# Designed miniproteins, single chains, continued (3): the designs that were tried, part 32

Each design is a single chain, and the fold is of that chain. pLDDT is the mean over its residues in the fold that is shown.

## One batch from the design tools (miniprotein)

Design m9083
Fold by ESMFold2-Fast:
Structure m9083 (fold): chain A 73 residues (1-73)
Amino acid sequence: GESAAEAARRAAELAEEYAKKGKGKKNAILAGASAGLARISAGVAKVSGDEEAAREAEEAARRADEYAKEAEE
């Protein structure tokens, strides 16, 4: 459970970094890919049965989704 939550958090951090690198198709694609990885990790955390880890992973995935959207603007 915890490992999946950590993976989601790291993926969210990558999405933030790519969004902060500025407007560009490459940065938008990489931020989107990072958000996708965070979502997969959140799904794994939910299946693990660890409710706290699943919640933390879902929060990280939502943050990554927001950064991916910002990178596309």
Scores: mean pLDDT 77

Design m9084
Fold by ESMFold2-Fast:
Structure m9084 (fold): chain A 104 residues (1-104)
Amino acid sequence: LEKRIKRANILSEAGDELVKKLREMGVPEEAIEKVRQVLADLALKIFLTDLTPEQLRELLNKARDEIVKILREAGVPDDKIAEVEAFFKELQERVLKEHEEILK
């Protein structure tokens, strides 16, 4: 349980940073709400399940792809979407590193 809480907390903090960045970029609130739903679902799954590193990586990749899709549908320019992808990649590395350290 404690290791799942740590991963969920890292994701929650990074998720708040991502939402702030989206507002900074002028992304519509409707799209930001959809992104929050993706992040909340991701955090809940990480909290409720004992994931292997491979399963966690796949889950993070799916969340990233869904966020990118939401932003494209909202008309966010490709250059800004690339910034969000870079930010999310750093978030993924942080979550995966903590997961691996907890397993060892």
Scores: mean pLDDT 77

Design m9085
Fold by ESMFold2-Fast:
Structure m9085 (fold): chain A 102 residues (1-102)
Amino acid sequence: DELRERLEKARERIRLEVEILEAMARMKGTIEGLSEEEYKEYLEELLERYLEELRKKFEEEPENLEARILLVAAIGEREGKSLEEELELLREMEREVREKEE
């Protein structure tokens, strides 16, 4: 329950962060007169950079459960995963961290 509740909050946070990135991309597109294709490329680049930052934080702080939960929520948002699929991914990532430390 506690892990599920934390993941649900992380999913909400990731959704809001994605909405902010989309708003920033639209604003840049409007200011710079970007085409729809250029706008989509810029948005995709922002989303990829955000995901990479979350991956780096997880790699730097593998024991940080909050960083791991945020990374799983971000991957799930991008791949359209359900809460249950994200919980399974979170468990898989925990196993991988333990394997590297043993």
Scores: mean pLDDT 81

Design m9086
Fold by ESMFold2-Fast:
Structure m9086 (fold): chain A 75 residues (1-75)
Amino acid sequence: SEKLEKILEGIKSEDPEVRYEALLEVLKLLGEDPSLILNNEELIKAIEEATKDEDEKVAEVAKFVLERIEKLKKL
């Protein structure tokens, strides 16, 4: 999906604000169509890496996203 590719690029951006916005878009998609995120191993890996981000705001939202993903996988 072009949209998922753009989100993945956003998470890897040099701009922490762009990374933050991309992670918020993942949260939105988890609410609308969780299968799009859950079936994308590359995107999940990028989110896991973002939990260790140098920007505290990015790291915090990435941890929240990953926690939501883990809960959905156990349903």
Scores: mean pLDDT 86

Design m9087
Fold by ESMFold2-Fast:
Structure m9087 (fold): chain A 75 residues (1-75)
Amino acid sequence: AGEHARRGIEAFLEGRFREAERHFREAARESTDPELSRHARRAAELIPRVRDGTASPDEQRELVRHVRRVRELLA
């Protein structure tokens, strides 16, 4: 779970959105931490919209908050 979350963050920061979506989805599924699972799941849901240019500014800010929270939970 933690490795998928870390890879998701790395992929997201590098603009590899398809890989980031997959890793966050896997992190959400495999995590035993409900908070990490929730934030990773929401990030995975928002990433395709950001990639496709259909995300609102609020959804873009929400995605950044979820990715940041996943990073904090791994520390």
Scores: mean pLDDT 87

Design m9088
Fold by ESMFold2-Fast:
Structure m9088 (fold): chain A 120 residues (1-120)
Amino acid sequence: SSSEQEEKKKEVSKVVQEYYDELQKLIDKVLEIAEKELSDEEVLKFQKELKEILDEFEEKVTEALENEDYKKLIEIIEESTKKILALIKKYFGDNKEAQEIAEEIEKIKKETIEKLKEIA
């Protein structure tokens, strides 16, 4: 029914928003490491590449939610998280704190996908 579709869409939107909020907290920690470990030029490059990934994530998530394509939404979360993890590895590959944050990002991604699969 339209009511069931509306409730499902709200639940999915909430799960995605919670993922994004938690991801932003972890990203803030990575940016603190960047300020300590990277040159000013490298910090700006990292921030630019990260913004491009996050902007693409937001655009694709919005489209998937409008289309009620929850399978595509899961793919978007997987692909965007993979890009973020690759970016962290590129700039901080040998940094232990950054690797611990990368592991936390992977964990919240898995938990988010499990929640989305239960709703969908």
Scores: mean pLDDT 88

Design m9089
Fold by ESMFold2-Fast:
Structure m9089 (fold): chain A 87 residues (1-87)
Amino acid sequence: MYRIEVRTPEGELLGRLENADERTAIAILQALGVSKEEARRAIETGEDITVKVEGIPSRAALLALGVSLETAKKYEGKDVIVRVERL
């Protein structure tokens, strides 16, 4: 099981999903524009990934991560930091 967090580049928490399985974590990262290989690396290393929020799939992924619709709209075309941590 994994925790997925989205933060601003400054480190402010925008949203979090607890108890995601590996398939859910990969699917969310891919919806944010991360390749499957990069998503697997992020899950294995726990290192931060910078993603640009672009389009409907990225916005839907942010909402799934508990980010408000207002905040998700504000970050359209901007970078956010994603971390996946093993629980």
Scores: mean pLDDT 86

Design m9090
Fold by ESMFold2-Fast:
Structure m9090 (fold): chain A 96 residues (1-96)
Amino acid sequence: LEAKLRQLPNMSREEQKTLLPQVKEAIRSKDPELRILALEGLASAGSLSPEDLKTLVPVLLEASKDKDPQVRILAGEVLDRAGLTELAKKIIEEAK
């Protein structure tokens, strides 16, 4: 899974979309390193549209309240790409 998450930014849109269920699982992992890796992959996945990313909003909102500040910041970055710019700005500012 970790190797696939690292490759996520270099994948086609269809490949990125196919991995979204596994990415959701990784974001909800008890391992903070895996949560960070999944969110970094999503933040860099330029082939995903804002509409594709909006399907992740519920799990991203959960991640925005994570105990790890890096997870919260990355969740905000992905929410910004999903078009939730004002919410993302607030999340990122409060996570610092």
Scores: mean pLDDT 79

Design m9091
Fold by ESMFold2-Fast:
Structure m9091 (fold): chain A 100 residues (1-100)
Amino acid sequence: SEEEKAREEVIKLFERAKELILELTPEERREEVRERLEELLETIKTGSPEEILEALLEAKKLLEEIAEENQDDPEKVKKAQEANKLLLEMIDIVKEILEK
């Protein structure tokens, strides 16, 4: 029940982070990035807490790669910071489940 509620919260936060990451992604890469994010979301929906943590760390790495391409656009930098904050919040939720 508590683990299921944490999973539901992480799914909701990941959907928001996914939207922000896709808005930051160049049009030519959006299909590739969307597919990867959908694969990670499936892991979040079906995986163990350890697998979810690894999926979130992969999403964070993907965001960092995309954010490097947008460093000169202040609005995109703000969106990248928002997406990163959401990913860190999700990582904290999963770590708390792993520590209980």
Scores: mean pLDDT 86

Design m9092
Fold by ESMFold2-Fast:
Structure m9092 (fold): chain A 106 residues (1-106)
Amino acid sequence: MKEKAREEVEKAKEALEKGDVDEAVEHLARAIKLLLKELGKPEEAEQAEYILELAKENLSEEQLKEALEKAIPLVEAAVNAETDEEKEKYVREAIAVISTALTDAA
C-alpha cells in the first residue's frame, strides 16, 4: 500500500507539472483512497474520492491547480508519516484544502 500511494503522489506531481490537471486530480484521489484504506477507513476513502470528483467537475482549471499545489504536499507528508495519527492528520488536511476550494467556488 505505502509504495503504491507514493507512486500515485509522484504521478500527480508529474501531471500537474505538465498542466494535466484532470490527471493530477485522479492520481491524488487514488493516493488518498489508498491511505484511508490502509488506515481502516474505507467509507472515508469513498467520501474523499467523491469530493475530488466534485472538484474536477466544478472547479476551473486555475482553481483546481491552486488547490492541488496545496493538497499534493500534504498527501506526500501523509505517505512519509511514521504514525497512523500523523498520516490521518495530513490526509484530512489535504481533503480540507479541496473542500474549501469547492465551498469558495460555490
Scores: mean pLDDT 84

Design m9093
Fold by ESMFold2-Fast:
Structure m9093 (fold): chain A 97 residues (1-97)
Amino acid sequence: SAAAEEERERRRELLEKFTKIFTERAKELGLDINRLTPENLEQAIRAIEEAAEEVKEEIRREAERRGDPELGREDIALVEEIKDGEIEDLRARYQAG
């Protein structure tokens, strides 16, 4: 359906925005995501959480501007899913060595 296609496109846009912010934050912290230690794993998780918060803040402002709080809530839920998935992937990479 058109609605499902729009959701997939929106999810992609949110993922791209999240990835850009996370990459910039990780670079600022000097994190090497390919060489994780317990200490820098926790720093990387914090960077993921902070990137998700920045994206959610942008969503809240845009939803408020559009007068569509329901769209904002759905987008925020998608960002939370992205955040959880990225943390899970990072932990899996750490366990793999």
Scores: mean pLDDT 82

Design m9094
Fold by ESMFold2-Fast:
Structure m9094 (fold): chain A 68 residues (1-68)
Amino acid sequence: SREENLENAARVIAGGSGLPLEVAREGAETLSEEGQKALADFYRTGAMSDEGAAAAGRGGRAAAAVAA
């Protein structure tokens, strides 16, 4: 589901950044639906797509901005 993709994308961002899950979720919310799904797919499979790598960078930067 879209909500499940958002939560799993937030977990990837939290794990990669070291930021709290709540802050990582804010970062994940800035992503497109496709970006959220790409990170959720990475969380499930461990394989990073080009879309997932771009989404991780965007979501991580957005989460860091929220934490600042």
Scores: mean pLDDT 83

Design m9095
Fold by ESMFold2-Fast:
Structure m9095 (fold): chain A 93 residues (1-93)
Amino acid sequence: MDQEVLERGDLLYAALETRTPEELAALVARLRARGLSDERIALVVRAIDALLNDDEELAVEVAREVGVEIKENMGPRGLAIRSLAAVLGVPER
């Protein structure tokens, strides 16, 4: 029952904890194994890049492509987290 929700949440958590190229490669392999398209995997990679580099412009670009509502007070971290949740199908707020 909770397996699918737990798996999506675990993927989101893994994405949020990604810090190294090796961790990113492992995450990409895991997302591909879960059946995500190359397009969606690219969005996850860009969102993680925005998180790691506090890149507001990239966070906004990814949020727009994912269809996340952009609010003034979200900041690059908030936008990137929301984009990751949306791409991975996690019901986050």
Scores: mean pLDDT 75

Design m9096
Fold by ESMFold2-Fast:
Structure m9096 (fold): chain A 120 residues (1-120)
Amino acid sequence: MEEEEKKKEWIKRLEELTRQLQQLVDQFKQAVKDGDKDKIDQTVKQIEQKLEEVDRLVDELNEYYNLPKSAGPLELAYYIKKNTKTELDKKLAEALLELGYARASALLMVAVYKAIKKRE
């Protein structure tokens, strides 16, 4: 019972982080379109802070599933999917997969920004 509630809370937290990362990526794209350098810098900082929150949550899940701390959300999703026991575990893996895609998009935006800034 306690483990089921914990997994439900993790799913909720994963879905919220995914939504927030997607929103920040959209804000970054809009700031680039508008040529607003200050807003671009601000949004990248917010993305980096949100990625740290993602890493903390993924570390918590990695500890539960006995995976190394270096495992990303996509690796964790794949591991859970291979060992799917319940519909709740399937939902958790799906939430991690969506977060993994959002994280990959956010990391790409940060990498592009840092590459541009290095040329300044």
Scores: mean pLDDT 85

Design m9097
Fold by ESMFold2-Fast:
Structure m9097 (fold): chain A 89 residues (1-89)
Amino acid sequence: MKPKKLDLDNLTEEDVKEALEALKAYAKEKGVELSEKQLAQLELQGKLAIMYAKKAPKEEIIKFLEEFKKKHPELAEEVEELIKYIEEQ
């Protein structure tokens, strides 16, 4: 396996964006078309992972999810479930 020199313990929002762009490029080269919903889901998961790694307060995470839901209405139901899950913790 080719070792990643990426520090996973200090993963940044920029690192997630680069990973998403690399995934998009890879899928395009392989002739696989990722839907807008799939791309939005991957962006959501990556950004949430960073916020959790940085131990962001619940209010900040919920605010991010509310804004994401407005930007990606196709994920509104999934984002609402995530907000409820976070509020219950």
Scores: mean pLDDT 72

Design m9098
Fold by ESMFold2-Fast:
Structure m9098 (fold): chain A 90 residues (1-90)
Amino acid sequence: MLADLLLNDPEKALALIEENRKKAETSPEATESQRLFLEALLALLTGEAPTPEAAELARLLREILERLRAGEDATEVAEELMKKLKLSPG
């Protein structure tokens, strides 16, 4: 899924992130959390963070990617990413 692409194919991951960002822009119900997460993923891949919040989240995502490289279960990380991208339940 997206986390696996971030580790093995960052260009393909970037394309998927941009597609999701476009969907978030088109959807008026896209949450601030969803937009922030997409900005953080873009910042992780491009090195440019538009907001301090996106920069902080990008730092956390880098920590998660390092955990995956160290042999953590990709499923756990994918669940965390899905939760952030889809919706943070109250």
Scores: mean pLDDT 65

Design m9099
Fold by ESMFold2-Fast:
Structure m9099 (fold): chain A 70 residues (1-70)
Amino acid sequence: DAAKELEKAGQKIKAAVQKAYPQLAVEVKIDAEKLTATLTATDKLTGKSVSETLTLEEATEAAKEIEAQE
């Protein structure tokens, strides 16, 4: 199930960002129709948000890189 793979990859990326930047609130939204994961990071102090949309391939590659770094 590609949507489950995206969710797992998105959660790994979320955890890595949260560990590196604990002041950020990180959310992951999966679009099962488009097979994309959108990650939104909001700075809790300034309220500024940035969003990045990853394809299934991009998300799984990013998750593998995070896993390799451990």
Scores: mean pLDDT 79

Design m9100
Fold by ESMFold2-Fast:
Structure m9100 (fold): chain A 74 residues (1-74)
Amino acid sequence: SEEALEAARRAIEALEAGDLEAAKRHLGQAYQLDPHLPALGPLLMAVGHLEAGDEAAARAYIARARELLEQLEA
């Protein structure tokens, strides 16, 4: 769904800005709209790693989520 893709994109933007509260909110919205969206797994992992202070792992998962969203937009 376009709404789920939009919510997932906002989650990526929030993660890149370091806004974990906004990222969790947008990720939750994306999950409610499409629980099978491929980007959700990497986004959840990115949130967890940022909360744990593992910025390198979080960046890798954010990159993976972006790749998966771009594939769905094509």
Scores: mean pLDDT 85

Design m9101
Fold by ESMFold2-Fast:
Structure m9101 (fold): chain A 58 residues (1-58)
Amino acid sequence: DLRREYILEEASAGVYFIGEAVGRRMPSTPQSEIEKYRKLYEEYRERAERLKRELEES
């Protein structure tokens, strides 16, 4: 189900977006963790955008 996949990819992107934001507010958070969350956010956001386009074509 493409809609379910889209929702899950969007939710994953949201989680990593929040993780990066929280990490930036905590001085003890390693930069490597912040970078990891940023990359995961970008990756899941791209997947969600692809699924969104496929749904719009349906």
Scores: mean pLDDT 80

Design m9102
Fold by ESMFold2-Fast:
Structure m9102 (fold): chain A 66 residues (1-66)
Amino acid sequence: PVGKYEITLKRDVESLTDPSVVYPAGSVVEAEIVKVLEDGSYVLKDLANGHRAIVGAEDIEKAVKL
């Protein structure tokens, strides 16, 4: 669901906005879920830098609503 979360990632995730920006597996990111795609994937916006990424539910270890 759309909103702000503290997200722990299960795998390395590349930014859509800058492919040199990679979030390693185990990273904790404060992000906004800005959109849920038709396949159930989430469009995230990193609250610290504005970079965007697409993650599946399987890519998320833990999400805590802010």
Scores: mean pLDDT 82

Design m9103
Fold by ESMFold2-Fast:
Structure m9103 (fold): chain A 68 residues (1-68)
Amino acid sequence: DEEIKKAAEKAFEENKKKFVEAGLDEETAERIAKSIVDAALSLEDTAEGIYEKAKRLTEHVIAVLKER
């Protein structure tokens, strides 16, 4: 439980930073990062799984943004 919370918090902070570095403003980056972490939490049951799922989802979203 605590490990899952820590993994979700770490994933949120790291992925929010990646979105800001990709050119999104802080508010938009925070919203998207929260949605991604929430999705990872619904799909995975382990701290490692949540962290990796959030990372993969973030990479896919950034790739889509770069198509524009």
Scores: mean pLDDT 83

Design m9104
Fold by ESMFold2-Fast:
Structure m9104 (fold): chain A 63 residues (1-63)
Amino acid sequence: SDEIIEEVAKRLSEEFGLSEKQAAGVVKLILDLGLEVAKQFALANGIPEEVVDAAAELIKELE
């Protein structure tokens, strides 16, 4: 849902200093394609793996 994406993206941007758009991209990849694809995307875009792990944890907490 868009609400979960927006909330998780906002929290990630505040914690890690990412843009909300970059954070939302990571969240969408986790929800649509899973953690492995999200981690590959993060590596290709200079986003730390810790951001992907934090996003997955926040998604579980908000479900």
Scores: mean pLDDT 81

Design m9105
Fold by ESMFold2-Fast:
Structure m9105 (fold): chain A 75 residues (1-75)
Amino acid sequence: MTTEEVAKEMIKIYKEKRKELPEEYIKEAESSLDDELLELQIKYLEKTFGWEKKEAREAIIAYRAYLIKKTEEEK
């Protein structure tokens, strides 16, 4: 129960944060992802939090886009 509630809340937060990220950084994050590492991260989120594959993929891309934004803006 607690894990499912956390998973649902995290998905909502990632969807909201993705909306705030520049499209350019999202595209860069998506193109720079190694497919094998992305698949492993998706499986981890599915197994640990019960996320759907699409939700997990979008969250991973959003997080990477956030890191790109941070690196560029703090330079």
Scores: mean pLDDT 72

Design m9106
Fold by ESMFold2-Fast:
Structure m9106 (fold): chain A 67 residues (1-67)
Amino acid sequence: SLSDIQSEIDEAMRLIQEGVLKITGERVVKRYPQSREKYEEYSKAVLNGASSETIKKLEEELKKAEK
């Protein structure tokens, strides 16, 4: 059914997001080791479906860690 297809798409998108966050995190932490903890917080918030407000705050903290 369309509902079953949507569930499969949602799961595939979740796995893609997980992979992208992992690869991005490895690259960010290699270039900016000081951002490790902040990136882990950001990655967990995104994967757990945290509020847009929470995600924006964590993105700002990451930007500050890269400076």
Scores: mean pLDDT 80

Design m9107
Fold by ESMFold2-Fast:
Structure m9107 (fold): chain A 92 residues (1-92)
Amino acid sequence: MTEEQKQAARYTAAALRLIGLSLSGAPEEELEEALREALEAGAVTPDLLESYAEALVLLKKGKKYTVKAELEEEEKEEVKKLKEELEEEVKA
């Protein structure tokens, strides 16, 4: 098996775990860890970080993530900060 094939397997596993946890309404800590693993595996593009950060912020405030959820200004600031922290951790 080539290194590319091994990376593809890691990518697929990380993506499926993140999707499964998101659908099951897993605790914030588990969802955040799965997101970090997916980013490290390359399963999440930078463009998707904002959407996942929004989901984490909503879960932290006891709200379920929905496509129609409107974020308050304070929640938008938390999303921006979390997105920047996740991007920095992946680069490190």
Scores: mean pLDDT 62

Design m9108
Fold by ESMFold2-Fast:
Structure m9108 (fold): chain A 100 residues (1-100)
Amino acid sequence: SEMEKIKEKLEEEHKQLVALLLRRGEPEVAEKLEELYELLMKAFERGSVTEEEKERAKKIAEELNKNYHELLLEVEKEYLEMDEEKKKELIEEYERRKAE
């Protein structure tokens, strides 16, 4: 129950951040975040992480930090300043874009 609530919150936040990146014309960064999230969810559901998955996640995180640190800070700031209504609209935008 508690773990399911954490998973739901992480899924919502992930969708919202990806939608913001796509609005900014940053699909490559959005794809990297999606891969990182998929690795996290697989590990979470399985209750374990493989060394290969850990190395891949670390590489993606390092690339994001090295090349997109400023962009990610700007997106995080925008996200934190949004009200709940606007955040809900981001989830709807994410779902629409993924259905295409």
Scores: mean pLDDT 83

Design m9109
Fold by ESMFold2-Fast:
Structure m9109 (fold): chain A 83 residues (1-83)
Amino acid sequence: MAELEAYRARMRENARALLRALGYSDEQIERIFAAVENEDLETARELGLSDSQFEDLRKALRGERPEKQSAEELLARHLAALR
């Protein structure tokens, strides 16, 4: 429950970092996240998102993987990176 929300928050922070790198302000990023969460494609387009960027953000914010499985996959990737 709370861990799923923590996972979504982490995905939001990763998406925020990418959008910031693309030149979006924190204010614009919050508006983009609101549009994606409301599935408001029209507003997302007005904010300058492509359809593919909208879909990628929607998938990330929805957390399409089970939290437990995602945590196991992330742990395995982290361990592989250390070795």
Scores: mean pLDDT 65

Design m9110
Fold by ESMFold2-Fast:
Structure m9110 (fold): chain A 64 residues (1-64)
Amino acid sequence: MKYHILDMNTGKRVVAETEEDAIKAIQTLSGASREEAEKIVEDAKKRSGIYEVNGVRLAVSSVL
C-alpha cells in the first residue's frame, strides 16, 4: 500500500511506500506525536481524509 500526504498549507507532497515512512512524514510536516501519526495512518487505510494537527492541514490517502 502506498500513502500520499499533502500539506494543504504549503503544497508540500510526500509519497510514502511504507506505513513507517507515512508516519514519519506526518510527524515531520505537522509535529504530530508518534501515536497521533499512527492513528492518522490507520484511519487513512480505511478511507482518505483531511486531518488538522497543530494548525497544519494534511490530506492523507492510501492507494491500492
Scores: mean pLDDT 82

Design m9111
Fold by ESMFold2-Fast:
Structure m9111 (fold): chain A 65 residues (1-65)
Amino acid sequence: MNEKAKEAAEKLYKGGKELGAALGAEIGTQFSRAEAEDFGREEGLSKEEIEYLAEKGEEGAREGA
């Protein structure tokens, strides 16, 4: 996995926690996944890297709620 994806995973996890706290787990996970997909597509990340970022964001949102 590239270094950019690792840094993004940390940010998405932390951002997910804030989204979960503000919006609840269900809505927070939805927004976290959308952010991960948008970031990954703009940066040209692989499908597998995008999924990893999405899972990290969703994990954060569930923990933050």
Scores: mean pLDDT 80

Design m9112
Fold by ESMFold2-Fast:
Structure m9112 (fold): chain A 68 residues (1-68)
Amino acid sequence: TPLLELAERLLAEGRGEEAALAALMALYQSGHDEEADKLAEEARKMIAEGHSAEEVARYVIERAKEIL
């Protein structure tokens, strides 16, 4: 999806927080609201555990690709 392509470009630019949001928006736009909500909660937990925004974004993008 265009939003998932945007997410990968944002991650390549070091814009991890924006990349994760773009990947979540791709799921919401595609009607995968429940999976997007769960993935957003997982992302918040990863941040709380000390993962970088880029690590979280990479995880979110990979999961979004599996769902889409």
Scores: mean pLDDT 87

Design m9113
Fold by ESMFold2-Fast:
Structure m9113 (fold): chain A 62 residues (1-62)
Amino acid sequence: SSREILEKEREEGRRMVKEGKAVLGPSGSEEQVVPPASEVTREVAEKLREIGDEIEEELKKR
């Protein structure tokens, strides 16, 4: 179940970028890519990583 939440969050983020409701790195792709040389992409990737970590931590409480 928690795995489903993780997948949902990533799908939501990808969809929001596609609809122009979220920020994406200079790659210009709908996908959330983390190239090691971009500040904008770094910030986006960091947010996604934090969300993933929070969900994973919730799984540990189970």
Scores: mean pLDDT 59

Design m9114
Fold by ESMFold2-Fast:
Structure m9114 (fold): chain A 97 residues (1-97)
Amino acid sequence: MSVLEKAIERALEEEDFDRIGTMYLLFKAAKDWEGVELIVRLLARYAKESGDEELKEFAYNLVRYTEGIDVAFDEIDKADLSEEKKRLLLIVKKEIE
C-alpha cells in the first residue's frame, strides 16, 4: 500500500472530506492524474460502503463541479468530454453502482 493510499484512507476514516477535496485539487494542479483517479476511486468506494446517499452525491459532484461538467450520469458515454474527465466520472459510476 502506497503512502498516498494510506493518507486518503485515513482522511476518509476520519470523515475529513475537506482534506479529500484539497488533495483532489492539489493532484489536479500537479497534473497527477493517477493520484486524482485514486482519490476518486477510494472516495466513491467509501460512499458505496457507507450507504450514505449524500456522500455518494458528494463523490459524483466533486468530479462534476471541479471539472466543469454539466452532464447527467446516464449521458457520460455520449458526452463530448476529454478522456481524463470521462474516465473520472466512469470510476465514480462503477464504484457506486
Scores: mean pLDDT 74

Design m9115
Fold by ESMFold2-Fast:
Structure m9115 (fold): chain A 90 residues (1-90)
Amino acid sequence: MDMNEFLKIGKEVYEKLKKEREKSTLSAEEWLEKNRDPTVPEEAWELAKKLFDEGASLEEIFEALKDKASIEAIAEIVSRLYLYKEELNS
């Protein structure tokens, strides 16, 4: 896996999840919780959230998680966290 591939997949996943969120009737909190990927270890999700909350770059988050989850799963976690934070600040 490389960083350029992660960034490309991340952009595609973000656009897909943004459209999914626009069609959802769930609250931001319920949408995040209900759509948590069950194939991702809890430790990986917690680490991603911690790094995201600390203001870590996409590159840093990817490097920390690349051995714990698939590239698509990491992109989905990060995209869902960004969409969740964006709604809270709107």
Scores: mean pLDDT 75

Design m9116
Fold by ESMFold2-Fast:
Structure m9116 (fold): chain A 76 residues (1-76)
Amino acid sequence: MIKVKVVDEDGNPVKGATVSVSGSNRAALADEDGTATIEGLPEGEHTITVTASGYDSATKTVKVEGEQEVTFTLKK
């Protein structure tokens, strides 16, 4: 499992941001707290991309070992 927190440059949550995993059909939407949870990922390295209307997309490679949390900061 990976928990993704999406914030803007001022640290405010970005509700409705789409969190996608490269090489997988896994995607989740960020809630009102800017949090999206993706379950069922195999352990190992995954490339995660976050997109939201009016923001530049952000991409990070994350190593998943059990439960992981990662924060994405989106820019306009």
Scores: mean pLDDT 80

